# Designs tried in a protein design run: designed miniproteins, single chains. Part 98

Each design is a single chain, and the fold is of that chain. pLDDT is the mean over its residues in the fold that is shown.

## One batch from the design tools (miniprotein)

Design m3416
Fold by ESMFold2-Fast:
Structure m3416 (fold): chain A 71 residues (1-71)
Amino acid sequence: SIARAQQIVEAMKLMLELRKQGKSKEEIRKILREKGFSDEVIEQAEEVLEAIKQGNGELPEKVATVAPAPA
């Protein structure tokens, strides 16, 4: 668990720096892979950052997903 937690924290730190530079999610993934992070670590770091971002009072982008309309 410790090794995975450390990798996730390091990935999150790097992601935050790359996001400040305006890099896309795909570019960030590419850079993290080049740094030796696994897909699983990258995915978990992304999920943690998204959860933090949502909890920080971000403006809702598009929450009204379409429901099937019967008429």
Scores: mean pLDDT 69

Design m3417
Fold by ESMFold2-Fast:
Formats: structure tokens, sequence, C-alpha cells
Structure m3417 (fold): chain A 77 residues (1-77)
């Protein structure tokens, strides 16, 4: 669902800012949020994959695990 993609992309953006990831990670996460808000789920998934992959390369698996934790927390009200 677009809401799930928005929450996941927001979690990537939050972790990227927290850990000082590159502007490229931030831009891909922002583009994923925008695409998801427009209902373009394929484009949102593509940008989200790029953001997560680059975040993994820059900050390692701990950063990706933090994204998963924040995504779950945002969905578990």
Amino acid sequence: APEGLIKAAQAVLDVAKELGASEEVIKYAQQAIEAAQQGNTEEAKAYLRKAVQLLLEEKGMDAVNKVAEKTVAAQGG
C-alpha cells in the first residue's frame, strides 16, 4: 500500500539524517516518499531500493536494521 511505502521511505530518511548518510540517500528517500504519495508504487519501490542499498553501502547493516525498526514502530500504533 502507498502508506506502507511512505512509512518505509520516511524511516530511511530519518535514519539517513540521524547517521549522516550522503545527500544521495536523502534524495532517493525523498523521491520514494513523493512517488508513493502520487500512487506510483513501482517508482516508489525503485527509489526506496536505491536509498536502502546506498545506505547499506555507506553505514552498514546496523543502519538497515534501524530502518526496519522505525518502519515497524510507525506501523504499530
Scores: mean pLDDT 82

Design m3418
Fold by ESMFold2-Fast:
Structure m3418 (fold): chain A 88 residues (1-88)
Amino acid sequence: SVEKQKELLLELEKMIKEAIKNGESAEKIEEKVNKFIEEHKDELSPEFKGLLEAFKAEVVHLLTVEKASPEEVIETLEAMTAAALRHL
């Protein structure tokens, strides 16, 4: 359901934000997101799984390629979450 997708997206956002605030590496964050997707696989449509994979890719890219600050990564994640919620 759309409501379940919104709940999962917000749970993912919270998990990533906590990991960033705790200074966890991009590798650890990627592992956590992969585990989240696997744990919820029966609840994910292919499109929604693609959305969560895109969130993972962007966070990893910002941390490893762009070398963005924790604050910048969190701001981008919050903006992406708000945009996704408008389109769900």
Scores: mean pLDDT 88

Design m3419
Fold by ESMFold2-Fast:
Structure m3419 (fold): chain A 135 residues (1-135)
Amino acid sequence: MKVLILITDSSKLPLAKKIKEALEKEGFETKIESFAAVPGKPEVAYRSVLPLLPDYDVVIILDDDISAVLGVLKAAEEQNVPAIVVIPKDKVTEELKEAAKRANAIIIPYNESDSEEELVKEVVEKVKELVEKQK
């Protein structure tokens, strides 16, 4: 099983590395990739990630920009790759919820005050759930 973690901002790299280490401990082959995104232009993120997704069983999106997340979700929907969106709770809009439903994606909202360890654990558990449902 191969998991792709997508980031646009280097500030998300420490969290992405913790998720990668936790997933690898559970036996998942995990890769972190940066992708191109432009605020207000979901098509840039879509074009950037579309060719990356076919090699992976699950994609995890770590981004605060809704446009970037929407673009990745469209690519995941088209490639039929299950997605997990890890995003600040205040960034969860109705548009994001609708896009996630179309892509059969899971949204994991978080607060800045939340435990990073519990967030990592929740992400790992959701990856396991998505993988089991594909069998």
Scores: mean pLDDT 83

Design m3420
Fold by ESMFold2-Fast:
Structure m3420 (fold): chain A 57 residues (1-57)
Amino acid sequence: MQDLTDAMERGSQIAQQTGEEGRQLLKQSMDLVQKDGKSGGEQAIQNIDQFEQQVQS
């Protein structure tokens, strides 16, 4: 739960910095949490972490 909140906050910052790409990622991550609960949350964290690494590379 706490890890998901932290990841979503980072996702929000990325969305602001990258525009459309980050906003789409944040939306998809929220949809995953809404649809699949805990499993969706774990996937959302992984997706945000991976995208953050790509943006900072």
Scores: mean pLDDT 74

Design m3421
Fold by ESMFold2-Fast:
Structure m3421 (fold): chain A 130 residues (1-130)
Amino acid sequence: YQAALQAIQDEVRERVREILEELLSLPEAEFLRNIPSTDKYPDYFKLISNPMSLTEIRFMVERGEITSVDEFEDLLDQILENVEKFFGKDSEKTKKAEELYKKAKERLEKVKAEEQARLAELQAALQAAQ
């Protein structure tokens, strides 16, 4: 059933949006919301070739460019890599990003498990219909 598959995909997209909005709402995530200003950090773009922010990810979700948990995780990993590269591996900002990333990843693993369970139920229903 294409309608049942679409419903599962729509639910995954909504859960990704919810996790993203929770991250954006955290005061401690303020430094992750936007790409650093060139006025404050003029050498940022010399060191960081692939800038990414939670606000840019939100824009990508709104445009339908992110449709899976794996795509969302890859973009969060890009932000973490950029924070580590610019502020340093042992910086407080890197430690904070790692902490926030761990919590987000735990929620994303639950979303993936729920998606896999529902896809397995759909597969079983298709086999029973034959």
Scores: mean pLDDT 82

Design m3422
Fold by ESMFold2-Fast:
Structure m3422 (fold): chain A 100 residues (1-100)
Amino acid sequence: SAAAEEAIRLLEEVRAIEEELAARHADDGTLYAQMQALAREYDLAIEAIRAGDLEAAIRTVRGARQFEELLIATSTDPEVVAAHRRNVELLDEALRILEE
């Protein structure tokens, strides 16, 4: 559906932001591991949407969103905080679409 395609697009955009953030901090092993964990969660959510398992997709996106909020709370780098806040906004839009 068009709604499913838009939700996937938003999750792919969040994944791209995480990849760009990781590239800017390529020497930070902790940030790299966090980005890999988030990328895997977004890949799982996209797979669930494609399979028509919207309940699993919503659960996975909610979990990833909580991890993004933790990164906002624990980071002192304003650029990192801004990137994760943007990701939360995109995830909130994806959840709005998926919960229709």
Scores: mean pLDDT 87

Design m3423
Fold by ESMFold2-Fast:
Structure m3423 (fold): chain A 73 residues (1-73)
Amino acid sequence: SAELEALREELERLRREKEEAVARAAELGARAESPEGTREDLLEAASAGVEVISLSVRILALEREIRRLEEAE
């Protein structure tokens, strides 16, 4: 179905966004943990971590919806 195809495309997009967010969180975390890390670096790293969690939850919800629709076929 067109709906199922659209959801699969959304899932692939979110998976790519999560990969990018994980890489960004790792870079920001490394900066925050450095001897020259600032308070701003720590806050940016924390914010990036929250974004990774948010994307993970959205991916899980979408995977569950896709599975439900596939089982209804």
Scores: mean pLDDT 86

Design m3424
Fold by ESMFold2-Fast:
Structure m3424 (fold): chain A 86 residues (1-86)
Amino acid sequence: ALLAGIAALLNKDYDAAIANFKAAIAEYAGTTLAGAALYGLGLAYLQQKQYAKAIASFKSAIAILSSNPTLVSLATAALALAQANI
């Protein structure tokens, strides 16, 4: 689900990306991979201009990924971009 979500996101199939990242969040619940899936979900929502959903997903990703400074920085930058478009 996580790799399928990433592939869909790269192919600009945002509906498939959303579905696969939601599946990955459930599959990897309680792990850093769920945080990565939440970041991907936020990116897919951002690309669809669903800014409120993107913001919620990025905030959740930051909370889970707090031990990974690179992913926190990426999610924080994406969060700022989503917030600038409200």
Scores: mean pLDDT 78

Design m3425
Fold by ESMFold2-Fast:
Structure m3425 (fold): chain A 60 residues (1-60)
Amino acid sequence: NKKRGENLGKAVYDLGLASKEAAEAGAKAYADTGDPQAGARAIEDMGESQGARAALALGG
């Protein structure tokens, strides 16, 4: 799951929907759990609701 999490984080960051820090937090949560919702929650916890929604859509 690490590479999938990294690809998801990069996609959200490259689209300008999350900061690098939020995208990395989301990527780590996805990689650790295999759950796109965990990745989205990590981005949401950084205060970036747009990035969180995008991560959920791209990861699901």
Scores: mean pLDDT 74

Design m3426
Fold by ESMFold2-Fast:
Structure m3426 (fold): chain A 94 residues (1-94)
Amino acid sequence: SLADELIAKLEELEAQMKALVEAGDYDGAIALLDEFAEWAREQGQDEFAELLRRVAENFRRYLAENPDAPTEERVLLVQIARRELIEEIRKAAA
C-alpha cells in the first residue's frame, strides 16, 4: 500500500537523517526532509508533504535557537519527528 511505502521511506529517511545529524550535517538532514516532502506531494499526499515541511522548518528553527544543543538531543528530535510522521500516515490510511 502507499501507506506501507511511506512508512518504509520514513524508516530509511530516519537512518539517513540520524547519520547526518551525528556527523553535524544539519543542512543535509533538513534537505532530506524537503526532498521527501516533494516526493510525497508528487504522490498526491499534500497534507503529509505539508507536515514534512513543517517538521523541516521546526528543525531549522530549533538549530538556529539552540546552536549549543548536544548531538544526543538533536538525534532525539529526529526520533520524535519519525514517530509523529508514522502516526500521521496511520491516521491518513485509516
Scores: mean pLDDT 75

Design m3427
Fold by ESMFold2-Fast:
Structure m3427 (fold): chain A 56 residues (1-56)
Amino acid sequence: SRAELIRELAEKSKSSQEFLELLEKEGIVRGGASSGPSAETVATVLLRALASRPEA
């Protein structure tokens, strides 16, 4: 599942920059073409959410 993949990538990365590179390589993020928060902000939020173990 996507959540498991994101978690695995977060565990492999030790920085927001590394996590973003892994997400982009897997095709989860497409180089920040989206309007809204910066890619750095998104990576930080995702890392925080994964560290907090989101509930179903």
Scores: mean pLDDT 63

Design m3428
Fold by ESMFold2-Fast:
Structure m3428 (fold): chain A 77 residues (1-77)
Amino acid sequence: MKEDPELFEAEVLVALAEIYLYLAKQSLRKGDVETAKKYAEKAIELARKAMELAPEDSPVYKQAREIIEEAEKILKE
């Protein structure tokens, strides 16, 4: 069995989005709101691309949606 290339790409994009979301939260904790917003915007970009590649009922799609919701909260700071 070979994994679906699009689903694999979506999983990689979600992993990268999580890294950027982590960096955004870390920057926000340090008081660097501008850097936090830049990382949050990157997390949203990557997560949206993952949602385009993954089925709506997949775990990766749900994870990408959660990343977007968390990153959007940072952008409102």
Scores: mean pLDDT 83

Design m3429
Fold by ESMFold2-Fast:
Structure m3429 (fold): chain A 75 residues (1-75)
Amino acid sequence: DISLRDRQEDANVAIEAAIRSAQRLQNEGDALLKQGQELLKKGDVAKSKKLFDQARQLYENAKRLLEEAQRISEW
């Protein structure tokens, strides 16, 4: 039988994993924003826009992971 403690430990591991993944995605997004800004300085507007769009997708994925972590914590 799966104990309540074991289920709580599994939930805590999932919450920590989601938070760490969200932090990694936020850091990747920040790096892409910086790269996009440098490309703008060099006049490459098209590549900078692509990097800004990728950064926004990473931030949205991070937000969803944090929402998932909150959902798990409410079980």
Scores: mean pLDDT 82

Design m3430
Fold by ESMFold2-Fast:
Structure m3430 (fold): chain A 81 residues (1-81)
Amino acid sequence: SMAEKRRQVYERMLAELARLRATLADLPPDVKAALQAEARANLQAVEDALAEARANPADYTPEQVELLERVLEWMRAVIAA
């Protein structure tokens, strides 16, 4: 079903975010710097997307909101690394 496919995509995305966070300490300095620059450049857009999702609960599932929260946490972890 479409719902099952969406759940599988969501679970894969969460697992990939966890993997990326776990590898931050082991990244080469140039790769880490590039990733940090990208995270800084996109931070506001993700914060705005999360605010939009929270303001419009009829248009977003709890899973979609949680995914945005996990992405934002990952981006902040990257910047702080």
Scores: mean pLDDT 79

Design m3431
Fold by ESMFold2-Fast:
Structure m3431 (fold): chain A 63 residues (1-63)
Amino acid sequence: MEHADRAIEAARAGDVDAAEAHLVRLGVPQAALDDWRAQGMGPEDLVRMATVIKNALASAREA
């Protein structure tokens, strides 16, 4: 969960590289991040994605 929170914080600060690094540590493939960047994803899109991952991890931890 800490990496998801850090990814959200970095993306909100506009630090895309730091946000991506935290997402990679959560298990998001670098190729997926590269594809999203190629599609023109900005910091707001990274915030939404990191939030979805955080919610999924929280649900898995409760199970």
Scores: mean pLDDT 76

Design m3432
Fold by ESMFold2-Fast:
Structure m3432 (fold): chain A 62 residues (1-62)
Amino acid sequence: MSSEEWAQKGEELYQQALLAAAQGQNELARDLARKSAEAFLKSGIPEYEAKGQAILESLAKT
């Protein structure tokens, strides 16, 4: 996958995580958020890597 494809995948997974959280599916939301963060980190784009790191830090506090 290209850097842009990883960033897009991260955004799609993050949107799915937010929807799952809104529906009370907290375990699914956490899994999707983790996968989103991994995709952002794999993008190699500093802005998205920072976003992925922030998501992982948020998950660690919960």
Scores: mean pLDDT 82

Design m3433
Fold by ESMFold2-Fast:
Structure m3433 (fold): chain A 90 residues (1-90)
Amino acid sequence: MKEEAIKVLEEAIELLRKALKENPDDPYVQQALVETSNALIALENGDFEKAKKELDKALEYARQSTSPLAPEVIALLEKAKELIDKLIEE
């Protein structure tokens, strides 16, 4: 579960990096990337509550992006959130 959530967040980070390369001045992609990276670090440290909080912020920013990659990023972040919620429920 934790390893699966890490993999999903890493995939989201790769897509966010591609989106940022296409439009370096997109503030929503920049913030989504920062918050997703913070969520990954928190998850790797076993801080599931912090990971969920950072993911909620990442989702908020990703939904405001006009990047054509935003729908795929949002789907990955939603999946990661479901996996982290399951880790917290234990």
Scores: mean pLDDT 85

Design m3434
Fold by ESMFold2-Fast:
Structure m3434 (fold): chain A 78 residues (1-78)
Amino acid sequence: MTIDQLKANAAKFEEGARLNKEAYEKNKKLYELYETVYGNKRLASSYYTAANINYVGYETSKKLADELAAKAAALAAS
């Protein structure tokens, strides 16, 4: 894989991480709202599950972006 391909793929995973983090924060706020204010345990549970899925997506994409960026930097330095 070329340095340009590594950088392009890193940017794609960085964008995916950002979108998943935004979805995580949104679903976390909805979980808290339905759990504490509305007392709707069923909807709260659904938002909690969605938040956890988005958090895993964030961590996975962030890790891949960082690994690809590090590989690009190492190749550029050699």
Scores: mean pLDDT 87

Design m3435
Fold by ESMFold2-Fast:
Structure m3435 (fold): chain A 114 residues (1-114)
Amino acid sequence: MLEKMKEEGEKFARELGKKLGLSEESVERAIKRAKETWGKNGYAPGFVAEELLDEYLKEKGIELDDVTLNRARANALVKPEELPELVEKLLNGEEIPSVPMEEIIETQVKNFIE
């Protein structure tokens, strides 16, 4: 079970990173940080997407204010598959929507029980 979760999580991370135009090195750093932060649960798509967002911002030299950064990370967590659209909005200077705290908590809980 753990090996399958690792394989699926790493595959998701690499495909998402490829869509974002990230280097393989940046993708591998994101996977490593998700594991270091969340252990076995770090293979969950949302946790990986948060770390891929951080690598994207660092690689592109994008500095966000704390409010925008927190909103962007929350959107990556709850809708990891939409991360490419999220980064496009950030590049265009568009306002990032807030995510309800309840949705953030529910997503984190699901990532721990899956």
Scores: mean pLDDT 79

Design m3436
Fold by ESMFold2-Fast:
Structure m3436 (fold): chain A 65 residues (1-65)
Amino acid sequence: TKTGIAKIDVELIGTNTLTVKKGDKVEITVEGNTITITNLETGKSTTLTVTNDYLRDQILSLFEF
């Protein structure tokens, strides 16, 4: 689990749509093939399934840790 800051405005479409604005503080948990992102400003979360390291790294690149 890591805490990061969003670099850009983004919508993450996983189990639900999570809206994240640039500068929002997020908590990211990586477990196996899943990434759970919680927007700490709104209390909302989504879970994304990632099947490879490249896709995971692309998602993580949206945040500054």
Scores: mean pLDDT 79

Design m3437
Fold by ESMFold2-Fast:
Structure m3437 (fold): chain A 101 residues (1-101)
Amino acid sequence: GSLEEARELVERGIRSLLEVGDAAAQGDFKKAVELAERAIRELRERAEASDDPRVRRLAEEGVRSLEEVKRAAEQGDSKKALLAAIGGILRLIGLLLDLEL
């Protein structure tokens, strides 16, 4: 169901944000950017494949958060990248709770 799809998408988004944030924390900004670009592509493909507006909203938020982390990584700012990743995770959790999960 759409609820299961939304949960899977949030789990993937959180995992991607953690992986990108970890790479940036280690100073591997090239890896952080590469991981973010891959995750953004995967979330966009998922959003386009879904007719559920809730899944699309979650994917759009995941993409925005990953783009924010990517920008911080491109600037070589590990602290900003980590804060952006944490913020993105919290926003995705908040949106999932709006679905009364």
Scores: mean pLDDT 85

Design m3438
Fold by ESMFold2-Fast:
Structure m3438 (fold): chain A 100 residues (1-100)
Amino acid sequence: SMQDTLELAKIAALAAGIAAELYEETGDERFKELAERLKELLDEITEKIKQGKNPSKELIERLIEALEELLRLAEEAKAPQHVIRSLRSMLRQARAIAEK
């Protein structure tokens, strides 16, 4: 649905911001690469919104993969618990949308 597509765009934007902040805090280039990947995913989802289309299953799966990698690296970096909880919540929401 369009509501689900808007939610995925919000998730991609928030996750990109988290990755960028973790890059500034840690200097770990993997967070920079994830911020760039999440921004590209946001741009692709935003293009679908402009077209009145839902993202493909493949596009949603790419977002989920990026979120899983970000969560793993954030846990490894011992990010604050509120960041870890936010990433887990976003991942659950993206997975729920993918199952529709």
Scores: mean pLDDT 91

Design m3439
Fold by ESMFold2-Fast:
Structure m3439 (fold): chain A 73 residues (1-73)
Amino acid sequence: SEIEELEKRIEEIKERKKELVAQGKISPEQEKQFEQTLELIKKLIKKKTPEDLELAKLALDRMEDILDWIEKQ
């Protein structure tokens, strides 16, 4: 389902973030911002409306783009 795909993306983002923190590529302040954003995305998914799921998807796309950028540094 769409929700299962979004939840899988959250878990993948969490693992990627953890690796980048371990490598010193993400600061403690950036880690906190990522965690806060993921919590907001989880709240959007819990509402289960098409509009909220689309916003969650866009936010995940943005987070993945940021992680891709950080990984290239």
Scores: mean pLDDT 86

Design m3440
Fold by ESMFold2-Fast:
Structure m3440 (fold): chain A 93 residues (1-93)
Amino acid sequence: SVAQMVGLEIRAIGLAYEAKMSKENTKAVLDAIRRLSVADAQQFVDLLERLLKEDPEKTEKGIEAYIAGSSYEELARYVGEETARLLMRARER
């Protein structure tokens, strides 16, 4: 639903703010969420929270690779295979 998607966007903005994510990377995260199904977007935000707590700099490099159109293999190097699969799905829409 639109309301559920808006809730995920708000949560993602909060995570980006706490991690001091760049404006460009925050925008890319929001654009990816909007391109995913609600179920995939929920999974993506849950994974993003964990990744930003473990290694915010490496996570941001993964988002930069997503913006740059990098391969699945390059994305997976920074954000893991599960998150890379979700980012690849976001690109196809």
Scores: mean pLDDT 90

Design m3441
Fold by ESMFold2-Fast:
Structure m3441 (fold): chain A 88 residues (1-88)
Amino acid sequence: SEILKRLKELVGEDLFESVKDYLENPEKLTEEEKELFKVLFETSKSEKARVLSAVILRDIDLLKELLKKLKNPELKELVQEILKELEK
C-alpha cells in the first residue's frame, strides 16, 4: 500500500515497526487491543501516535476528529487521503 509506505516515512521507521502487525492485520485486533488504541488516541501527546492509532482502528470518526486538530500539514494530508479510501 502506497498509503502505508507514506505513513512509515512520516511517523518514522521505529514507531511504524512497533505497530506494523496491527497495521497489516487489522482483523486480528482483539476488543481489548481496540480499547487500548482508543485510549492512546485520546491521551497521546504525539500527533504521530494519534494518527497511527486511528489508522490501526480504521475508525472514520477518529480520523475526521484528527483532521480538525492536527498541526502537522503532511500528516493532515495523509489522513485526508486515508479518509477518501475508507469512505465507501
Scores: mean pLDDT 83

Design m3442
Fold by ESMFold2-Fast:
Structure m3442 (fold): chain A 79 residues (1-79)
Amino acid sequence: AEPTVVFASVDAPPVGSEEQAREAARLAGQSPTLKALFGEPVELEVLGYTLRENFAVIVARDKTRPDVDVVLLAPSALR
């Protein structure tokens, strides 16, 4: 299977913990952008996250499509 990687920005509260990364992924899955791309709201499972001073990088996977990974850019709490 060829994994699909999608990049998206998410307008979410600043991410500084795993719980906040999961919330950002939940908000992204309900966003108009991902709805337009996938045809429906998606449920994202957080695989990992990395914090930088200007942004957080969240790697998530569609729970219903294990061949689809999403890389999210969110605000960072390390600002």
Scores: mean pLDDT 74

Design m3443
Fold by ESMFold2-Fast:
Structure m3443 (fold): chain A 94 residues (1-94)
Amino acid sequence: SAADKLVEEFEAELARIGREYRERLAAAPPEEHPALARETLDRVRALAAKYQARFDAVAIPADQRRYLDAVVQMELRALAAEAGEDPAAVRLDL
């Protein structure tokens, strides 16, 4: 379905951002890690904003959307902490 395809595309893009982040962390000295986390935080926010309207349009199952929202919020909080930002201040609804 259109909903299944949209979720699969979102998960694939999110996974790609995560893989690129981990690879860059492994190659970078520790003093560069907060900047990489901040850049990745911004990329995850942009991805979620891009898909929020699309998820609304196709009405994906509510439990699946809640699960994706929870996963994204957990990732954003972890990235905020690494970037030296307040994790509690990072809120995003899918």
Scores: mean pLDDT 84

Design m3444
Fold by ESMFold2-Fast:
Structure m3444 (fold): chain A 79 residues (1-79)
Amino acid sequence: GIEEIVKALEEAARLAEEKGELETAKILRDAARQVSKLKDLKEAVRLAEKALKEATFLASPEVAQEIGKIVSPALKKAE
């Protein structure tokens, strides 16, 4: 559900921050905060997918791969 998406975004943000990619981490944390306020699961998935795309575009290839592994399963389970 929405809670799993929020946790995945927060976990991905932590990983990005640990790798020194603070702007990538900020995108993911801001998305987690916005998603946590939503009651519509479809809107939550859409917002999280947009954030993942933006974060992946900004991130290094290695970090992009790792955040994808964290966030993508949560989005698939929510659908």
Scores: mean pLDDT 85

Design m3445
Fold by ESMFold2-Fast:
Structure m3445 (fold): chain A 96 residues (1-96)
Amino acid sequence: MEEAVNALNAATLEAIRLADEAGEKHPEYREVIRELAKAFADYVGRLAQELPEMTPEEAEALAQRLLDFVKEAIDKAVENPEEGRKIAEELRKLAE
């Protein structure tokens, strides 16, 4: 399960990098982008607690889906900040 944890950690780091890059390109939306990145990190942290029972293949697939989700969420937040905030709220609820 170390491979699964490594996959989620890599996804979290890449999400933070993408958020920083988007914030540099669109400083006016940096606040919403930061809220998304934080909510995502909290959600991934929650998922990591459940990883010991997940197969490596399932964890790799989940990590890829999470990265795809973050890329789309950041793009949407840049174009529609209110949508970005709503996504952050939903992620926060999932993280509990």
Scores: mean pLDDT 74

Design m3446
Fold by ESMFold2-Fast:
Structure m3446 (fold): chain A 70 residues (1-70)
Amino acid sequence: SFNLEKAVDSVLKGFSTVLGATARSRGLSIESAEDLAALSLEELRVVSKDLFMEFSDEELIRLRELAKSR
C-alpha cells in the first residue's frame, strides 16, 4: 500500500517538474500544496496516472486532505 503522506511529498517535491508540465498542459498551475489540494478528483486522477501511480478515488481524496495539512 502507498504511504499517502509520502506520496504527497513525492508529488510536490520529487515529481514537481512532471506535475507542473502536466498541469500547464491542462491549463492549471501547481506551485504549492494548496494548488494541489484545489484540484478536482478528475484532475488528480489524470496527474496520478501520468506519474504512473495507481490511486483509488478514496486514496486521491485522502492525498488532497494530506496536501491541505502542509
Scores: mean pLDDT 57

Design m3447
Fold by ESMFold2-Fast:
Structure m3447 (fold): chain A 67 residues (1-67)
Amino acid sequence: MEITIEGSDEKYEVDESTLEKLLSGEIPYAEIDGKKIIRSGTDGKLRLMNENMSEEAKKQAEKALAK
């Protein structure tokens, strides 16, 4: 299904299972079309992960995805 990213008019195609996991916080980010999409901590809106945000978010993601 298609989702809209906050701050972008581009639509990204994602499977509903991945979207549900991302919105529920089961996964810290979803990789869609080569881009990492996260749920914003402020409004809970979906945003693209950038390099500065990625470093700290990656540490949280690695901890959450540690299996």
Scores: mean pLDDT 66

Design m3448
Fold by ESMFold2-Fast:
Structure m3448 (fold): chain A 88 residues (1-88)
Amino acid sequence: SQQDQQGQQIFDQAVQQVDDLMLQATQSTSPDDTRDYQNRGIDFVNRARDQMIQLGRTQDGQRQGDSLISTITENGRRQIGRNLRLQS
């Protein structure tokens, strides 16, 4: 449907922004920088959820948003762990 196409576009854009931020995080040597990139990524996901709510796609927005936040959180955790090991 048109709403499905719009919803896919919204999250495709959020995924691209998150992917770029996570790539930049891999170039960081600081756990605090990695946390900043995670927070920015989560902010993009929350904006995508708000757009999905506006489209009446609240359940899809919550499901896809939760999945993407889990990915951001896990990738950030691994990168922070790597940064801490390199400092030890």
Scores: mean pLDDT 80

Design m3449
Fold by ESMFold2-Fast:
Structure m3449 (fold): chain A 69 residues (1-69)
Amino acid sequence: SNNANNTLNNSTKKAKDILDNSTREGDEVTRRLGEEGRRLGERIRGDGMVKSANIINNGVNEANKLLNS
């Protein structure tokens, strides 16, 4: 259970870091470039959300594999 818990905690932390970083970068690009940067900022935030979700899903799958092995 310790390895599964560590996997989930690490995945959650990585996902949060990616989401937080992509949000900051998207907001900065939008602020700096104005309307021209808005689409790029939205894409950066969206990409971060997808990457964050994938890390969580992979962490859950790996933890489940550890619990069932």
Scores: mean pLDDT 83

Design m3450
Fold by ESMFold2-Fast:
Formats: structure tokens, C-alpha cells, sequence
Structure m3450 (fold): chain A 66 residues (1-66)
């Protein structure tokens, strides 16, 4: 279903946005947050940026459970 694909895309975008906001709030990681934003604006980089954002989000969720 196209609706399932749209939900997955929305979840990926949300995870990316949360990861970027997290990085930008930390002065030590602000440059990494900006790099992800810049990467997401390139056609070849968008998929990679979303994957990296999702990975950061997942790592933060796992860390919160420890």
C-alpha cells in the first residue's frame, strides 16, 4: 500500500529532523548537524542523510533504555 510507504517516509523524515535538532542543540555536535542538513539537500546525499539520521535516532533510543 502507498499509505504504508508514506508512513515509513514520514517516520524516516521525523527521525532525521529529531536527530538534526539534537545535534544542533549540542555545541560540540553542531557541525555534524549542519553536515547532515547539507547532505540532505543533494540528490545523491538525501537517502544517506536520512539513513544516518535514523541511525542516530535509534542509538539515542537504545541509550535511553540502558
Amino acid sequence: SSSVQQELQQQSQQAFNDSVNYLLKDPSQKSKGQQLIDLSKTPDGKKKALAEGADIYSQRQVAALA
Scores: mean pLDDT 81

